# Ledger of designs, part 68: designed miniproteins, single chains, continued (3)

Each design is a single chain, and the fold is of that chain. pLDDT is the mean over its residues in the fold that is shown.

## One batch from the design tools (miniprotein)

Design m10344
Fold by ESMFold2-Fast:
Structure m10344 (fold): chain A 84 residues (1-84)
Amino acid sequence: SLEAEREELEKALADPEEPTVELSEDMRRIEASIEKFEAAKTKEEIAKLTGAEEVTDEDIEKLKKLAEELRRAIEAVRKLETRR
């Protein structure tokens, strides 16, 4: 779930000493989940991705905000990793 992926990413960001290779794998997994969510065009497809029986417009809005936050966090991590 995106919530679990956010928690794992926040944990990784809280520990800057964590190995880059492991962090890169976590980021790739999170990006794949975001991409699947963004590719979903209907409430039914989004419900299948989240494991929910029904998804409301409010749930979709929350998931979009979460996906945007995760993308920004991944970009911030990559900027730190590639910074000289």
Scores: mean pLDDT 67

Design m10345
Fold by ESMFold2-Fast:
Structure m10345 (fold): chain A 77 residues (1-77)
Amino acid sequence: SAARQREIERLRKRIAELKEELAAGTVDTVGSSPADPRAYLLRRIIELYRELLALEPDDEEARAELARYEAELAELT
C-alpha cells in the first residue's frame, strides 16, 4: 500500500540522518567521546530499524545493520 511505502521511506530517511549524526560525532572525536550521546543515537537507530523490519521482515541489509548497532550499543557502559 502507499501508506506502508511512505512509512518505509520515512524510516529509511530518519535512519540515514541518525547514521550521519553518529558518524559526524565519531570523526571529530579522538577516542574520548561520551558514551551517553552515542548510546542515545544507537538506541534511536535500533528502534527505527526494528520498525523498518516489522514492515520489511525480509530486508537482509536492515537485519544486518540492526545486529551491528545492537553490538555497538552493548560495548558502551
Scores: mean pLDDT 77

Design m10346
Fold by ESMFold2-Fast:
Structure m10346 (fold): chain A 104 residues (1-104)
Amino acid sequence: GPPLSDEELALVEKTLEENPELLKESHPDRSEVQVQMQLLQVRALLRLQKGAPLEEIIEEAKAELEKLGVKITGVKVHPETGMVYIEVVDPEGKKYTIALGPLP
């Protein structure tokens, strides 16, 4: 779909930063690490839609993920769609693919 407006992006980011428990309540079976990864995914998507450089977003996400014991194992961009995929491994050895949506 179309990217959110700057005002809508700021409101969503503020709401999630002030109320991270909203993501936990939607998925009460998720671990703290999974909830934090989802928050980082949302922040990365919002920044990407605002036109922030992908490399800057990845560097920031890597620093925060390392605090959670999560490692970035790969970054892929689909050449036709611009879809960005970040591959990660959590402290339990579980693999996740985080889709950031298409590049703007």
Scores: mean pLDDT 67

Design m10347
Fold by ESMFold2-Fast:
Structure m10347 (fold): chain A 65 residues (1-65)
Amino acid sequence: DLEKEIQKLKTEIDNLDAEISRLVAEIKATTDPEEKAALRERRTQLMLERSDLIQKYVELKKKLE
């Protein structure tokens, strides 16, 4: 069911966007350099996951049409 897969991907992307926004706020509030570096690394990982999900989302939308 392509529509269900598209909806799941959209939900996952929305969840990652929320997590990334939270990490951005934490990075701004964090003064410890080691903690800040760890948060930035986690943000980078989530951004990569988001990019992969967006690519899948776009391809599935093309198939649905």
Scores: mean pLDDT 84

Design m10348
Fold by ESMFold2-Fast:
Structure m10348 (fold): chain A 101 residues (1-101)
Amino acid sequence: SLAARLAREAEERRREEIRRDTEAAIARAAESSAAFKAQPAPTAEQLAHMAAVKPKIIAETVKVFGEAVREAAEKLVEGIETGDAELYKEGIRGLTERLLA
């Protein structure tokens, strides 16, 4: 009973954290678009690192939020890799729409 309650509270806290992070990202999507464009292009080392972790980031996102967010997660990661602020915003928007649908 106590163990079941603690497990439920931990699960709910995790989902609330994800929800808050998503809402914060959306709230700043338009504002961060200009700031994102102003950021320096990723270095070759950063691109190599992102290429190595990209499948894992997408897989973990899909594992947590479900298959419906895969396209949005892919757009988000690609936006980061390419410095494409609009693709980044599309990723954030797609994640939000699927999580709040």
Scores: mean pLDDT 71

Design m10349
Fold by ESMFold2-Fast:
Structure m10349 (fold): chain A 78 residues (1-78)
Amino acid sequence: MTDEEKRELSLEALKKRGWSEELIEKHEEFHERIEKAKSREEIRKVTLEYLEWLKEKFEGTETAEEYQYLIELLKSQM
């Protein structure tokens, strides 16, 4: 089983656990954009945009604080 197959199975498991359709759709869009990215800079920008979207969706929760921390880490690198 490849890492990609494992990620797909994990995504299906998240759907079964009650992840919202919006979260699942955005996560799939994120993976597709990462696969199509031609440079590390594109990967960084796509990842940052996705994390900022997740932060907004989980605003007011500890999960949003975790995404904010990851955003700051990415911005501090290069």
Scores: mean pLDDT 72

Design m10350
Fold by ESMFold2-Fast:
Structure m10350 (fold): chain A 98 residues (1-98)
Amino acid sequence: SEEKKELARKRAEKAAEAVLEAARERAERLRAEGRPEAAEAVEAFGRAVATALTNLLSDPAFQEARARVEELLERLGEEVEEVVRRAERRVFEEVAKE
């Protein structure tokens, strides 16, 4: 849908901005350390990654697939934690009877 496409675009823009900011901060540190060529390389790499993220993450199908995998992993984690809690509760109840 158009709404999902717009959401994917906004997410891509935020991800690209975060990468560019991280690259800028690292480049400033490298310049302070007397490594201007390394700083230029980091900035160039950051721009390339930001461009790739904008192109890739603007695809709604990619965003939906990633979101589904993340949701599935979160649900599996919660279910495992609940099973562990129930097992601990049973052991505690049996020990309390003795």
Scores: mean pLDDT 67

Design m10351
Fold by ESMFold2-Fast:
Structure m10351 (fold): chain A 93 residues (1-93)
Amino acid sequence: DKLETAEAGLEKAYTAAELILEGKLTPEEVEGIAEALIKAARTVLKEDEEVVKKVEEMLREAAELAREGNYEEAAKKLREAGDFFYEAVKKIL
């Protein structure tokens, strides 16, 4: 289910954003979450290469911000990526 996958991705992105702000996630764990969400986006949005690329760019930016210690901006970018992925999936249904 494409919508169920997008809803799960949105929840995961927002939960990860909250946990990183609480100091409960390492940059490596944020990177792992980003890669899992990229994989989900590639699977669900496989016919829309441009949208997949945008989701990938946003999630990789979030991981890089976390590596730099910019946790507030990393959390913000994770939420933006989750929102974008969810809205993109809704448009194809």
Scores: mean pLDDT 85

Design m10352
Fold by ESMFold2-Fast:
Structure m10352 (fold): chain A 91 residues (1-91)
Amino acid sequence: MPSLVLDFRVPSEEDLARVIAGAAKAIRDAGGTVLNETPPFKDGVSGTWKGTVQGVVGGVNVVVRVTVDPNSTLTPEEAIRAIREAIERAK
């Protein structure tokens, strides 16, 4: 089974939450199934926010990982677009 692994860095926890929700929606909108969705969580030691979505679309295993990096200029809209385009190309 082909695998599509996407990693994104976004500047805020609000952007992280939007990308995680957008990734799950992109998988469902493409006729896929979301298998695992890790809610955004903060590492209490490092202060780093992270989230992950895993699903299957058309026999493709899709993994989206998102981390908060304040130096990132990537918008949640750009990340969600990249996820949708990658899913379309992989199916």
Scores: mean pLDDT 82

Design m10353
Fold by ESMFold2-Fast:
Order: C-alpha cells, then structure tokens, then sequence
Structure m10353 (fold): chain A 64 residues (1-64)
C-alpha cells in the first residue's frame, strides 16, 4: 500500500514535469524503478488505478 501511494505521487510528479497526461506503462515503470526504486509491478498497478480513476490515460501498448 505505501509503495503504491509513493508510485502514484511519482506519476503525478512526472505528469507535472513532462506536461503529459498520457503515460506508457513500460516507460513510466522504468523511470519509477530507476529514480524512486519502485518495483515495475507496483508502478503498473499505480498506473492502472490512476487510469481507472480517470486521473491519467494509458497509451495503447502492452501492459506491464
């Protein structure tokens, strides 16, 4: 749970920094793993949750 919350915060920070509202799961999961030490599985779950909530939109690519 705590790592999932951290991942969501990191995604929102990336959104602010890049100006993007649409994210690629592979790209973001790699960034979160490298920069924040968040496992790719957790990053994927955070992205899916935010997308379901309508906060972001995922690019039509492969999942996790």
Amino acid sequence: MEELERAKEAIKELMKETGAKTFNVSDVSRILERDYGIPRGVAREALEELAKEGEIELLPSSYG
Scores: mean pLDDT 76

Design m10354
Fold by ESMFold2-Fast:
Structure m10354 (fold): chain A 88 residues (1-88)
Amino acid sequence: SVKEVGERLAEGYEIDAEEFEKRGDYELSEVLRETSEKIREAGEKGDEKGLLDEVYDGTFRAALLLGFSEDEAERAAKLLRDRVRKAI
């Protein structure tokens, strides 16, 4: 379900955010925490489109902060969004 997928994704982003914070990457940590919260909210509402949009945006933003090109970030965001859509 949208809620179950949203909860699992949000937990994963939160764990990653904590690890990046421990490494001193506060900007990436903040993006991942914000993405986790938005994914959890969309999942709780059963908002599939909102959940998929937040997965895309969060992945794209995180990839750019990690030094990937816009094309690489867009490809990663689209692939993850498509995979999440199949899991719902």
Scores: mean pLDDT 89

Design m10355
Fold by ESMFold2-Fast:
Structure m10355 (fold): chain A 68 residues (1-68)
Amino acid sequence: SMESLRKWQQAVRERYEELEKIDHSPESLKENRRAMIELLIEDFEATVQKMLNLIRQGKKTITPEDLG
């Protein structure tokens, strides 16, 4: 649904905001934190690409089955 898409987009925005905070933080911040957030972004962007491909194919409703 459009609501689910908006929630997903919000989750991506929140991850980018966390990365920006890390980039402006002291070098003492743990590399593990950055790596974790980058992995989450990669997973979310993969889901977006699947959704966009389904939309290009003319799907009006995206189901969990469509995403795997």
Scores: mean pLDDT 73

Design m10356
Fold by ESMFold2-Fast:
Structure m10356 (fold): chain A 86 residues (1-86)
Amino acid sequence: SKDEELAKKAMELIGKAMLALTEGDDEKAKEYLKKAAEVISQLNPENKEAQEALEYVKKALEALEKKDYNKALEYLKKAYEKLKQI
């Protein structure tokens, strides 16, 4: 379905953001996460897993602004698992 295609795209972007964080590239990670949020926002608004994934991406972005890399990575893993359920 269209939602499955968008979920896969968002998961790919989150994976790239997580990789950027392991390489110390905060700016690249934030760019990938902003793109992931845009893709997730195109999913069916009644999809609860998509809503929860978007919340986790937003929390990850806030954690990155606070330099809390461990918390950011935790939120991204949770977002990825929610998207996987779509």
Scores: mean pLDDT 86

Design m10357
Fold by ESMFold2-Fast:
Structure m10357 (fold): chain A 95 residues (1-95)
Amino acid sequence: TRLVSFDPDYPEAAYKEALERAKAGEERIDISGVGPGGDVFLGAYKGLFEAGFSEVEVTDAVVDPDGGGVKGRAVSPEGKSVDLTVTGTEPARLR
């Protein structure tokens, strides 16, 4: 899945955190953010993409009344992988 839209104030925090952690060499990144888990995941995915992880696969996605979670794996051209777990604090949008 490719990023198509990005809010500067949200999910910018997730984008910055994922980018910094990936650049620091973390192989497991867990991010909790305000709003729907899918939107937080898009921000984190953008950060991983800019850190050199050009391939991202969603491995699990959960929609809950109190928010949602998304799990994915990102892989770099050098063969490094990162497991990404994202949790949102708002109900995920269904449509």
Scores: mean pLDDT 68

Design m10358
Fold by ESMFold2-Fast:
Parts: sequence; C-alpha cells; structure tokens
Structure m10358 (fold): chain A 78 residues (1-78)
Amino acid sequence: GLEEEIKKKAKEEAEKKANEYILNTLREKRVPVPPSMEELYALMEKNLNPGLEQLRKEAQELKEKVFKETYERLRKEA
C-alpha cells in the first residue's frame, strides 16, 4: 500500500544520508574506507577507536532523524 511505499522510501533516503555522512567524514579525516558498507559497519562495531564509535553514533542519530523527517514529509504530500 501507499504507507508501505512511503516507509520504504524514507528508509532508503535515511540509509543513503547516513552512509554519505560516514563516507564523507572518513574521507575528510583521510581514513581508509573499506570497499563495502557491511565491512565498514563491521569495522566500526569491532573498533575500540573513540572517533569511530562517535561517528557510528552520529550516523545512527542522523539516520533516525532523516527517516522521521522524510516519512512525515512524504505522508503529508500523499
């Protein structure tokens, strides 16, 4: 249904924005980026580096914010 499509689009946009934030931050700090997002997430989960832990937390907060804002926007436009 329409609501399921809105939720799917909101999830895809949130994931894209979170991934772009992670990749841009790592590139700016000149940190080597793994070839896949799955490998990057695994590295961030296993790494005891405070900077990577903080980045993961910020990306998760951004993902939740973008999902909520995109879902509310798309629902109002429908």
Scores: mean pLDDT 74

Design m10359
Fold by ESMFold2-Fast:
Structure m10359 (fold): chain A 72 residues (1-72)
Amino acid sequence: AQEKVDALVAAANAGIAALEAGDTAAALRHFEEASKYDPGFRAAAEAARAGDTAAAIRLAEQSVVRFVNREL
């Protein structure tokens, strides 16, 4: 459980950091990795692709909270 949480949090943080830096391509790769753990990251990737950075970050954060609450 902890190993999956650590992997998801790392991927989500990397994706959010990439979005904040304006690197949408890097963010999409990180969110695709995170989507293996929670499908909310597919919605985050879609928002990022549409240029809605605020929605992408919000959806990614919601997915992290949901997964952590389920696994821990």
Scores: mean pLDDT 82

Design m10360
Fold by ESMFold2-Fast:
Structure m10360 (fold): chain A 67 residues (1-67)
Amino acid sequence: SAAVDKLSLEEQLKLLAELLGRGDLSDEEIRAILRAWTAGDSSNKRLAELLGVSQAALSRALRELRK
């Protein structure tokens, strides 16, 4: 939705984490994941590893966010 497109990367990652059942992550944990992801290859595979989910689950959640 248009609202999601206006969110910061940190806020988008929080929403993505909630869709993946990782709403337990704190603001500090979300920021740590974002730092680790951007310091690496910034791949969907790495993001899935950092969030503790499968790459397939991440791909589904990303598709849902793009509605």
Scores: mean pLDDT 78

Design m10361
Fold by ESMFold2-Fast:
Structure m10361 (fold): chain A 104 residues (1-104)
Amino acid sequence: MQEAADALRAAADKIAALAKQVKNPEVQKLLLDTANILRTIADNMAKSTSRFDAEVNVSLARANVSVLRIGRKTLSKTPEDEKLLDQAVAIAEEAVRHAERLVE
C-alpha cells in the first residue's frame, strides 16, 4: 500500500502547486482542499492492513476526482481556470488509476 500512498501524495503536491497559479479564489480553494484530502487518504492508505481498507481509500480518492470534475463544470470562469482544473483532474485520475491497479 505504500506505493499507492506515494502516488496519491505526489498528486496532492502537484495539485497544491497548481493552486499557486490560480487567480480564481473558488478554484484555488477547491485545489487546496483536494490536495489536503488526498494527503489524508494517502496517510490512511499507507496504514491500510487489509484489502477492504485499501479499496475504501481508493474509492474516497475516486470521489475526489469527481469533485474536481464538478468544479471544472461549475466554477471555471476563464479558459485559464478550465486548463488548470483539467490538469488537476488528469493528475488525480492518473494517481487513482495507479492506486486501483495496486489494490487489485
Scores: mean pLDDT 88

Design m10362
Fold by ESMFold2-Fast:
Structure m10362 (fold): chain A 63 residues (1-63)
Amino acid sequence: SPVKATEEDLKKAREMLKLPDKERTKLLEKAKESTIYAYNQLDSEKTSKELEEEAKKALEEAA
């Protein structure tokens, strides 16, 4: 891929993930392709972890 994420792109992407969806959308519209690429990678990882946590919560409610 021609797009490479730098350390700064990864740092900015991590900060974006801490923000509400509304703020993330605004920042993504202004972000460089490298930052967007880093964000998408981290967002994918976070979504997988959130789904795992939700499943565990449902099991705890059943107990």
Scores: mean pLDDT 71

Design m10363
Fold by ESMFold2-Fast:
Structure m10363 (fold): chain A 88 residues (1-88)
Amino acid sequence: MEEKEREELLEELSEELGVEKSLVKRIVEKAGVSIEELKEILNLIKNGKLEEASKKLEEWLEKAGVDEETREALTAKDVTEVERLPVP
């Protein structure tokens, strides 16, 4: 399986978009996005073709049926590192 490659692409995409990798993973899974499609989006972003990348992402969001909960998580959170306070 190419799970390793998928995780790498999801991480790169999450960094580019500034969102949680878990959210990106859920979206691509529900939209049926392949590893090849993930590479295409990432290449568009790297080449500065942000409008084309945004269009593809919008198509994936529509197919995935992204609800308000997911959308709010994408806009409300802006944390790369989280403090873990294990137990009082």
Scores: mean pLDDT 66

Design m10364
Fold by ESMFold2-Fast:
Structure m10364 (fold): chain A 92 residues (1-92)
Amino acid sequence: MLTALGRAALADPEKLEAALEEIRKQMIEEGVSEEAAEEAVELLREGIRAAAAGDDAAALALLREAARVVGRDAGIPEAELDAAFAALAAAL
């Protein structure tokens, strides 16, 4: 599933960038700094690329690091972070 989702995301770069921009805005609205939100989005983008390449271990590690960046900066509950990742998946 992760590989298929990653390939679908890369096949539709406009939808991917729109989803990542929406996630970035939501993070900032929830109290994450612009710097932390940008770092998390870059990690998400790299995670999607790793998933598309079939590197599930790297993809999961990058997604987890994105969650840590956001959590450290704003104290956002893990449930809200999970919702943001679900929104990205749903946008694909």
Scores: mean pLDDT 72

Design m10365
Fold by ESMFold2-Fast:
Structure m10365 (fold): chain A 69 residues (1-69)
Amino acid sequence: MLTEEERERLKRVLDYLIEKGLIDPEKFKKMTERQQIEAVLSYLREHPELLKELPEEDQAFLKKLIKVP
């Protein structure tokens, strides 16, 4: 479950990933919020360099959600 602030941050990241072609918007819009989060976090785990392009607050937020080493 995401707070309103977390949803806004995640939405900006999602828009970025969609623009990069890393997320299929047709598939993504059929997903539940949990599945959408999982998809985003999977892409960020595979492409940690993308986190470096985001503001530090967004990086910290996403690392918290990712829960990976």
Scores: mean pLDDT 70

Design m10366
Fold by ESMFold2-Fast:
Structure m10366 (fold): chain A 81 residues (1-81)
Amino acid sequence: MYEAKKVEVIVKDEKGEILLKKVLENPTVEEDKELVEEAKEVIEKALKEGRAVHVKVTVTLKNTETGETSTVVREGVFEPP
């Protein structure tokens, strides 16, 4: 089974301005959902203002049986419609 040990979310605009930066250590499912909603609100607001946003999510996972850790990085760019 895998546990999330750390979740880091960074949202930047097209000029590199940080709109959101949040790090959670040993997050619960509820904390993870709350962070997703907060990031969604920040992204939606920037897009409504005509700004493109770059989102980077880094998750550190631990296998509870082997003690092995792995890092997953996901990046995306969202442009105004």
Scores: mean pLDDT 79

Design m10367
Fold by ESMFold2-Fast:
Structure m10367 (fold): chain A 63 residues (1-63)
Amino acid sequence: MDELKAKLEKDLKELMKKLNISPLEADQILALFRMAAAVYPDDEEELLKFHEKLKEIIKKIAE
């Protein structure tokens, strides 16, 4: 689970860098992901859903 969390966090960071997301928004998104990952470490399905939700937010901010 920790390996999956690290992989998803890295993916979010890469996406945010690619889309030139502001530092404040990037920090907020990462904080939300880390909180969710800490609360639901055993639930890969919920973590993946949350990751997809954050990608939607990132894309919305980037526009």
Scores: mean pLDDT 78

Design m10368
Fold by ESMFold2-Fast:
Structure m10368 (fold): chain A 94 residues (1-94)
Amino acid sequence: GMKKIEELLEELIKLLEELAKKIKDPKLKLELEIELGMLLIVLGLGRMLGEIDKETLKKVLERIKELIEQAKKDDPELAEKALEIIDEILELLD
């Protein structure tokens, strides 16, 4: 349900903030921080409206997956944990 998606998004946001601190490539770091900002907007609007924009969330998560694949070289364990949460969120989205 929506509450589980919100809880998973909060966990994902924390992992992505930690991953961003580990990224050595300044362009990759900036791109991840921009998408992290988009996740915060999606979560905030979802809470205000009582529903999450699933289409926007899917697109943001797909872009984040591509950035995390590149960030695996900086912290592979943290990257894999973030990918697992993204996959769990995507499974909850119809």
Scores: mean pLDDT 87

Design m10369
Fold by ESMFold2-Fast:
Structure m10369 (fold): chain A 95 residues (1-95)
Amino acid sequence: DEELFNEGLKLFQEGKLDEAEEKFKEVIEKSKNPLLRAQAYAYLGRIYVYKGELEKALEYYEKALEILKEINADEEEIKSLEEAIEKLKEAIKEN
């Protein structure tokens, strides 16, 4: 599942957003690692921001944040994602 995440990350970095999306969705379906699933949700959020689907991006970021809080992840990681969510909410209001 970590290899699957790394494949998705490489595709994302190459700008292959549709292929990256498929890999991150597979991580969410197959991985039992909550941190890896949270990271996959966060990247899906980023992909949907690039696609201009801001409401879907928000849903994915909020799912990532929920998991990170449940597993008591690093406060800095949680804060960074909360800041991304707040900026995204502002962008949605401007549309």
Scores: mean pLDDT 87

Design m10370
Fold by ESMFold2-Fast:
Structure m10370 (fold): chain A 82 residues (1-82)
Amino acid sequence: SAEMERQRELAREMLAKVEATAARYPDDAVLQEALARLRELYARLEAATTMEEASRVMREMNGVVLALEAHLRAHGLPLPPG
């Protein structure tokens, strides 16, 4: 569906921003783990066949990003662009 493809597009943009930040801080284990988790969640979003499944995965991805932003802020690191 168009709505499901829109969710996948938003997730791709989110993943790209985190990947760009992770490339700048290869020694930040929390950032590297968050990137790995987002890649796993993105694969689940690609496999989702219903909007309920897609929304559940997107909520989990947003939770990972919020936790990552809190980590970056606490350590004086720049937030991902966006």
Scores: mean pLDDT 83

Design m10371
Fold by ESMFold2-Fast:
Structure m10371 (fold): chain A 94 residues (1-94)
Amino acid sequence: MEEEVTVTEVIKLKVPLSKEQAEELRKKIIELAQEVMKKNPEITAVYVEIDLEKKTVTITLTGKKSAEATIKAALKELAAEVKELVDEIAEEIE
């Protein structure tokens, strides 16, 4: 098995999300992550966790260790997009 690296980013929620809002956010994050994976084929797995009690979104990317810098850059970009989505979903009660 090729050596893999796992990189994690934790995003703080400014407002508490409902369970429904958290599920919508998760789906949108997975969609964005799939686009990131298409641009960065070195990324082999994505994991997203939303902790409503801690008010955190945790995004984990796994991929080739040789591409660690690229994977970290991709995660930072994804995390910035997720912060925008968090603000949008928190204001839209739909």
Scores: mean pLDDT 79

Design m10372
Fold by ESMFold2-Fast:
Structure m10372 (fold): chain A 66 residues (1-66)
Amino acid sequence: SSLDENAQISQLIAEAIRNRDDPEKYQQYLQKLADLLGISVEEAKERVEKLVAAMELGRETARAIG
């Protein structure tokens, strides 16, 4: 189902982010994410990095406004 697929995608994104300091594991999770989404590993990496940047910006903004 689309819900199960979305859950798998979310889990892979979370695992990729968790393993960003381990290039081998990061690459493995990006490959799995790319395969599930039908996109390139480069596109998967771009999407994950964009999400991380957005999360960091949100954290900064929340801290700044109290």
Scores: mean pLDDT 80

Design m10373
Fold by ESMFold2-Fast:
Structure m10373 (fold): chain A 92 residues (1-92)
Amino acid sequence: SAQEQITQQVLEEWQKMIAELDKEVKELKKNISDPEELDKAIEELVQEKLDEFVDWLSKIPSLKAFAEELRKIKDPGKRLKALQDLIEQLVS
């Protein structure tokens, strides 16, 4: 079904984003020795990746309204949790 195709596309893009985050966080940990600079760099990286993912979601008509609600969540941790909750709901 169209819904199954959308679910698969969202899961694939989510997995790609998580893999890229894991790789880039690992590189930041190798290159930044200061804990405060590292924490800031990780926060900025997470914000960037979440913004890219939400923008991609907004291009899917059935998910556009959800993506707009995610954009209103300014806290990256809360936005990440909302996205994790969506992914869990899609796989259940």
Scores: mean pLDDT 83

Design m10374
Fold by ESMFold2-Fast:
Structure m10374 (fold): chain A 88 residues (1-88)
Amino acid sequence: MISEEVKKLLNELEKLEKDADEEERRIIQGMKNILKSIENQGNLEGVEEALDLLYEELQDRYAKKPSSLIKQLLELVGKMKEIVETLK
């Protein structure tokens, strides 16, 4: 169920947030907000746009400062995009 996938991703983000710096926590908070929108199936077009922008931001951050955390966030954005695709 979509709710279980969202809950799993929220738990992963919560774990990553504990080791995150201020900017990474801001990104994680944005991802949590997007996940809530996915679960509610509200404005999926806006969700896709937000995920594309977030992926671009994370790729730029990774290019400037490679980190395991940013790599994991990129993988989680990919999973969120897959969930959105199943809702169409």
Scores: mean pLDDT 81

Design m10375
Fold by ESMFold2-Fast:
Structure m10375 (fold): chain A 98 residues (1-98)
Amino acid sequence: MEEIEKKAQELLEATDKLVNATSLEDIRKYAEELIKKIRELTDLAEQSDDPEVKELARKALQEAGDKISKAANAETDLDKQIFLSLVLLEIAISLNTL
């Protein structure tokens, strides 16, 4: 439980970094880090037999997805829209796995 809670917090912090990124270098870097965090959280939740761990992971992924979706809908920079969309796809895949 403590490990999954920490990973969920790290995921949400990484989400905020990507949403607030303005340079292409930062957008790419934070998108790659966020995708890595999504995969780590999903893998940890899938390896757990505890339904509370899976529920906590799903809630964190849904919250991140909501934030990224809102950011993508408001975004006017095409490069950032592409990276936000790639992150949303990764979140959707993870949620369908859990």
Scores: mean pLDDT 86

Design m10376
Fold by ESMFold2-Fast:
Structure m10376 (fold): chain A 60 residues (1-60)
Amino acid sequence: MEIRDAYYSGKITQEQIKEIGLEKIPDDITPSEFQRRRTIVSPNGKPLTKEQLEKLKELI
């Protein structure tokens, strides 16, 4: 399951995203920007750490 899809389906809350230290993907972005930001990234645009990925997988 895509992490973005899990978030928008209500399986992951905004509070849980903040707790992990990740950015929310906006819901009103352009189609091109949507494809580019399909995955959730860290606030600094750095790759997710293994620990952050495992926490997200546990929420899905």
Scores: mean pLDDT 54

Design m10377
Fold by ESMFold2-Fast:
Structure m10377 (fold): chain A 86 residues (1-86)
Amino acid sequence: AREAAEKAYEQGKALIAAGNHAAFGSRDGVPEATRAGSEGAAYAQKGDLKKGAEHAWRAGDLSPEAARGVETGAKGAKSQPAPVPP
């Protein structure tokens, strides 16, 4: 259901906001990593974990902390009992 995907997206976004993006706000590439992370989280919210992971990898190239947050959110969505069905 979309609510389960939204929960996973909020978990990923909260993880990023609560520590990763705030903690490394001064690091190089953070604006691009934040954008890629947000896009990945949005795809995870839709249950499109493949595209979410691809955006998370891009965030990781720019910032490992941002990638960790987004990837955790995407993994959480995949582990949820109600991911968006095909």
Scores: mean pLDDT 52

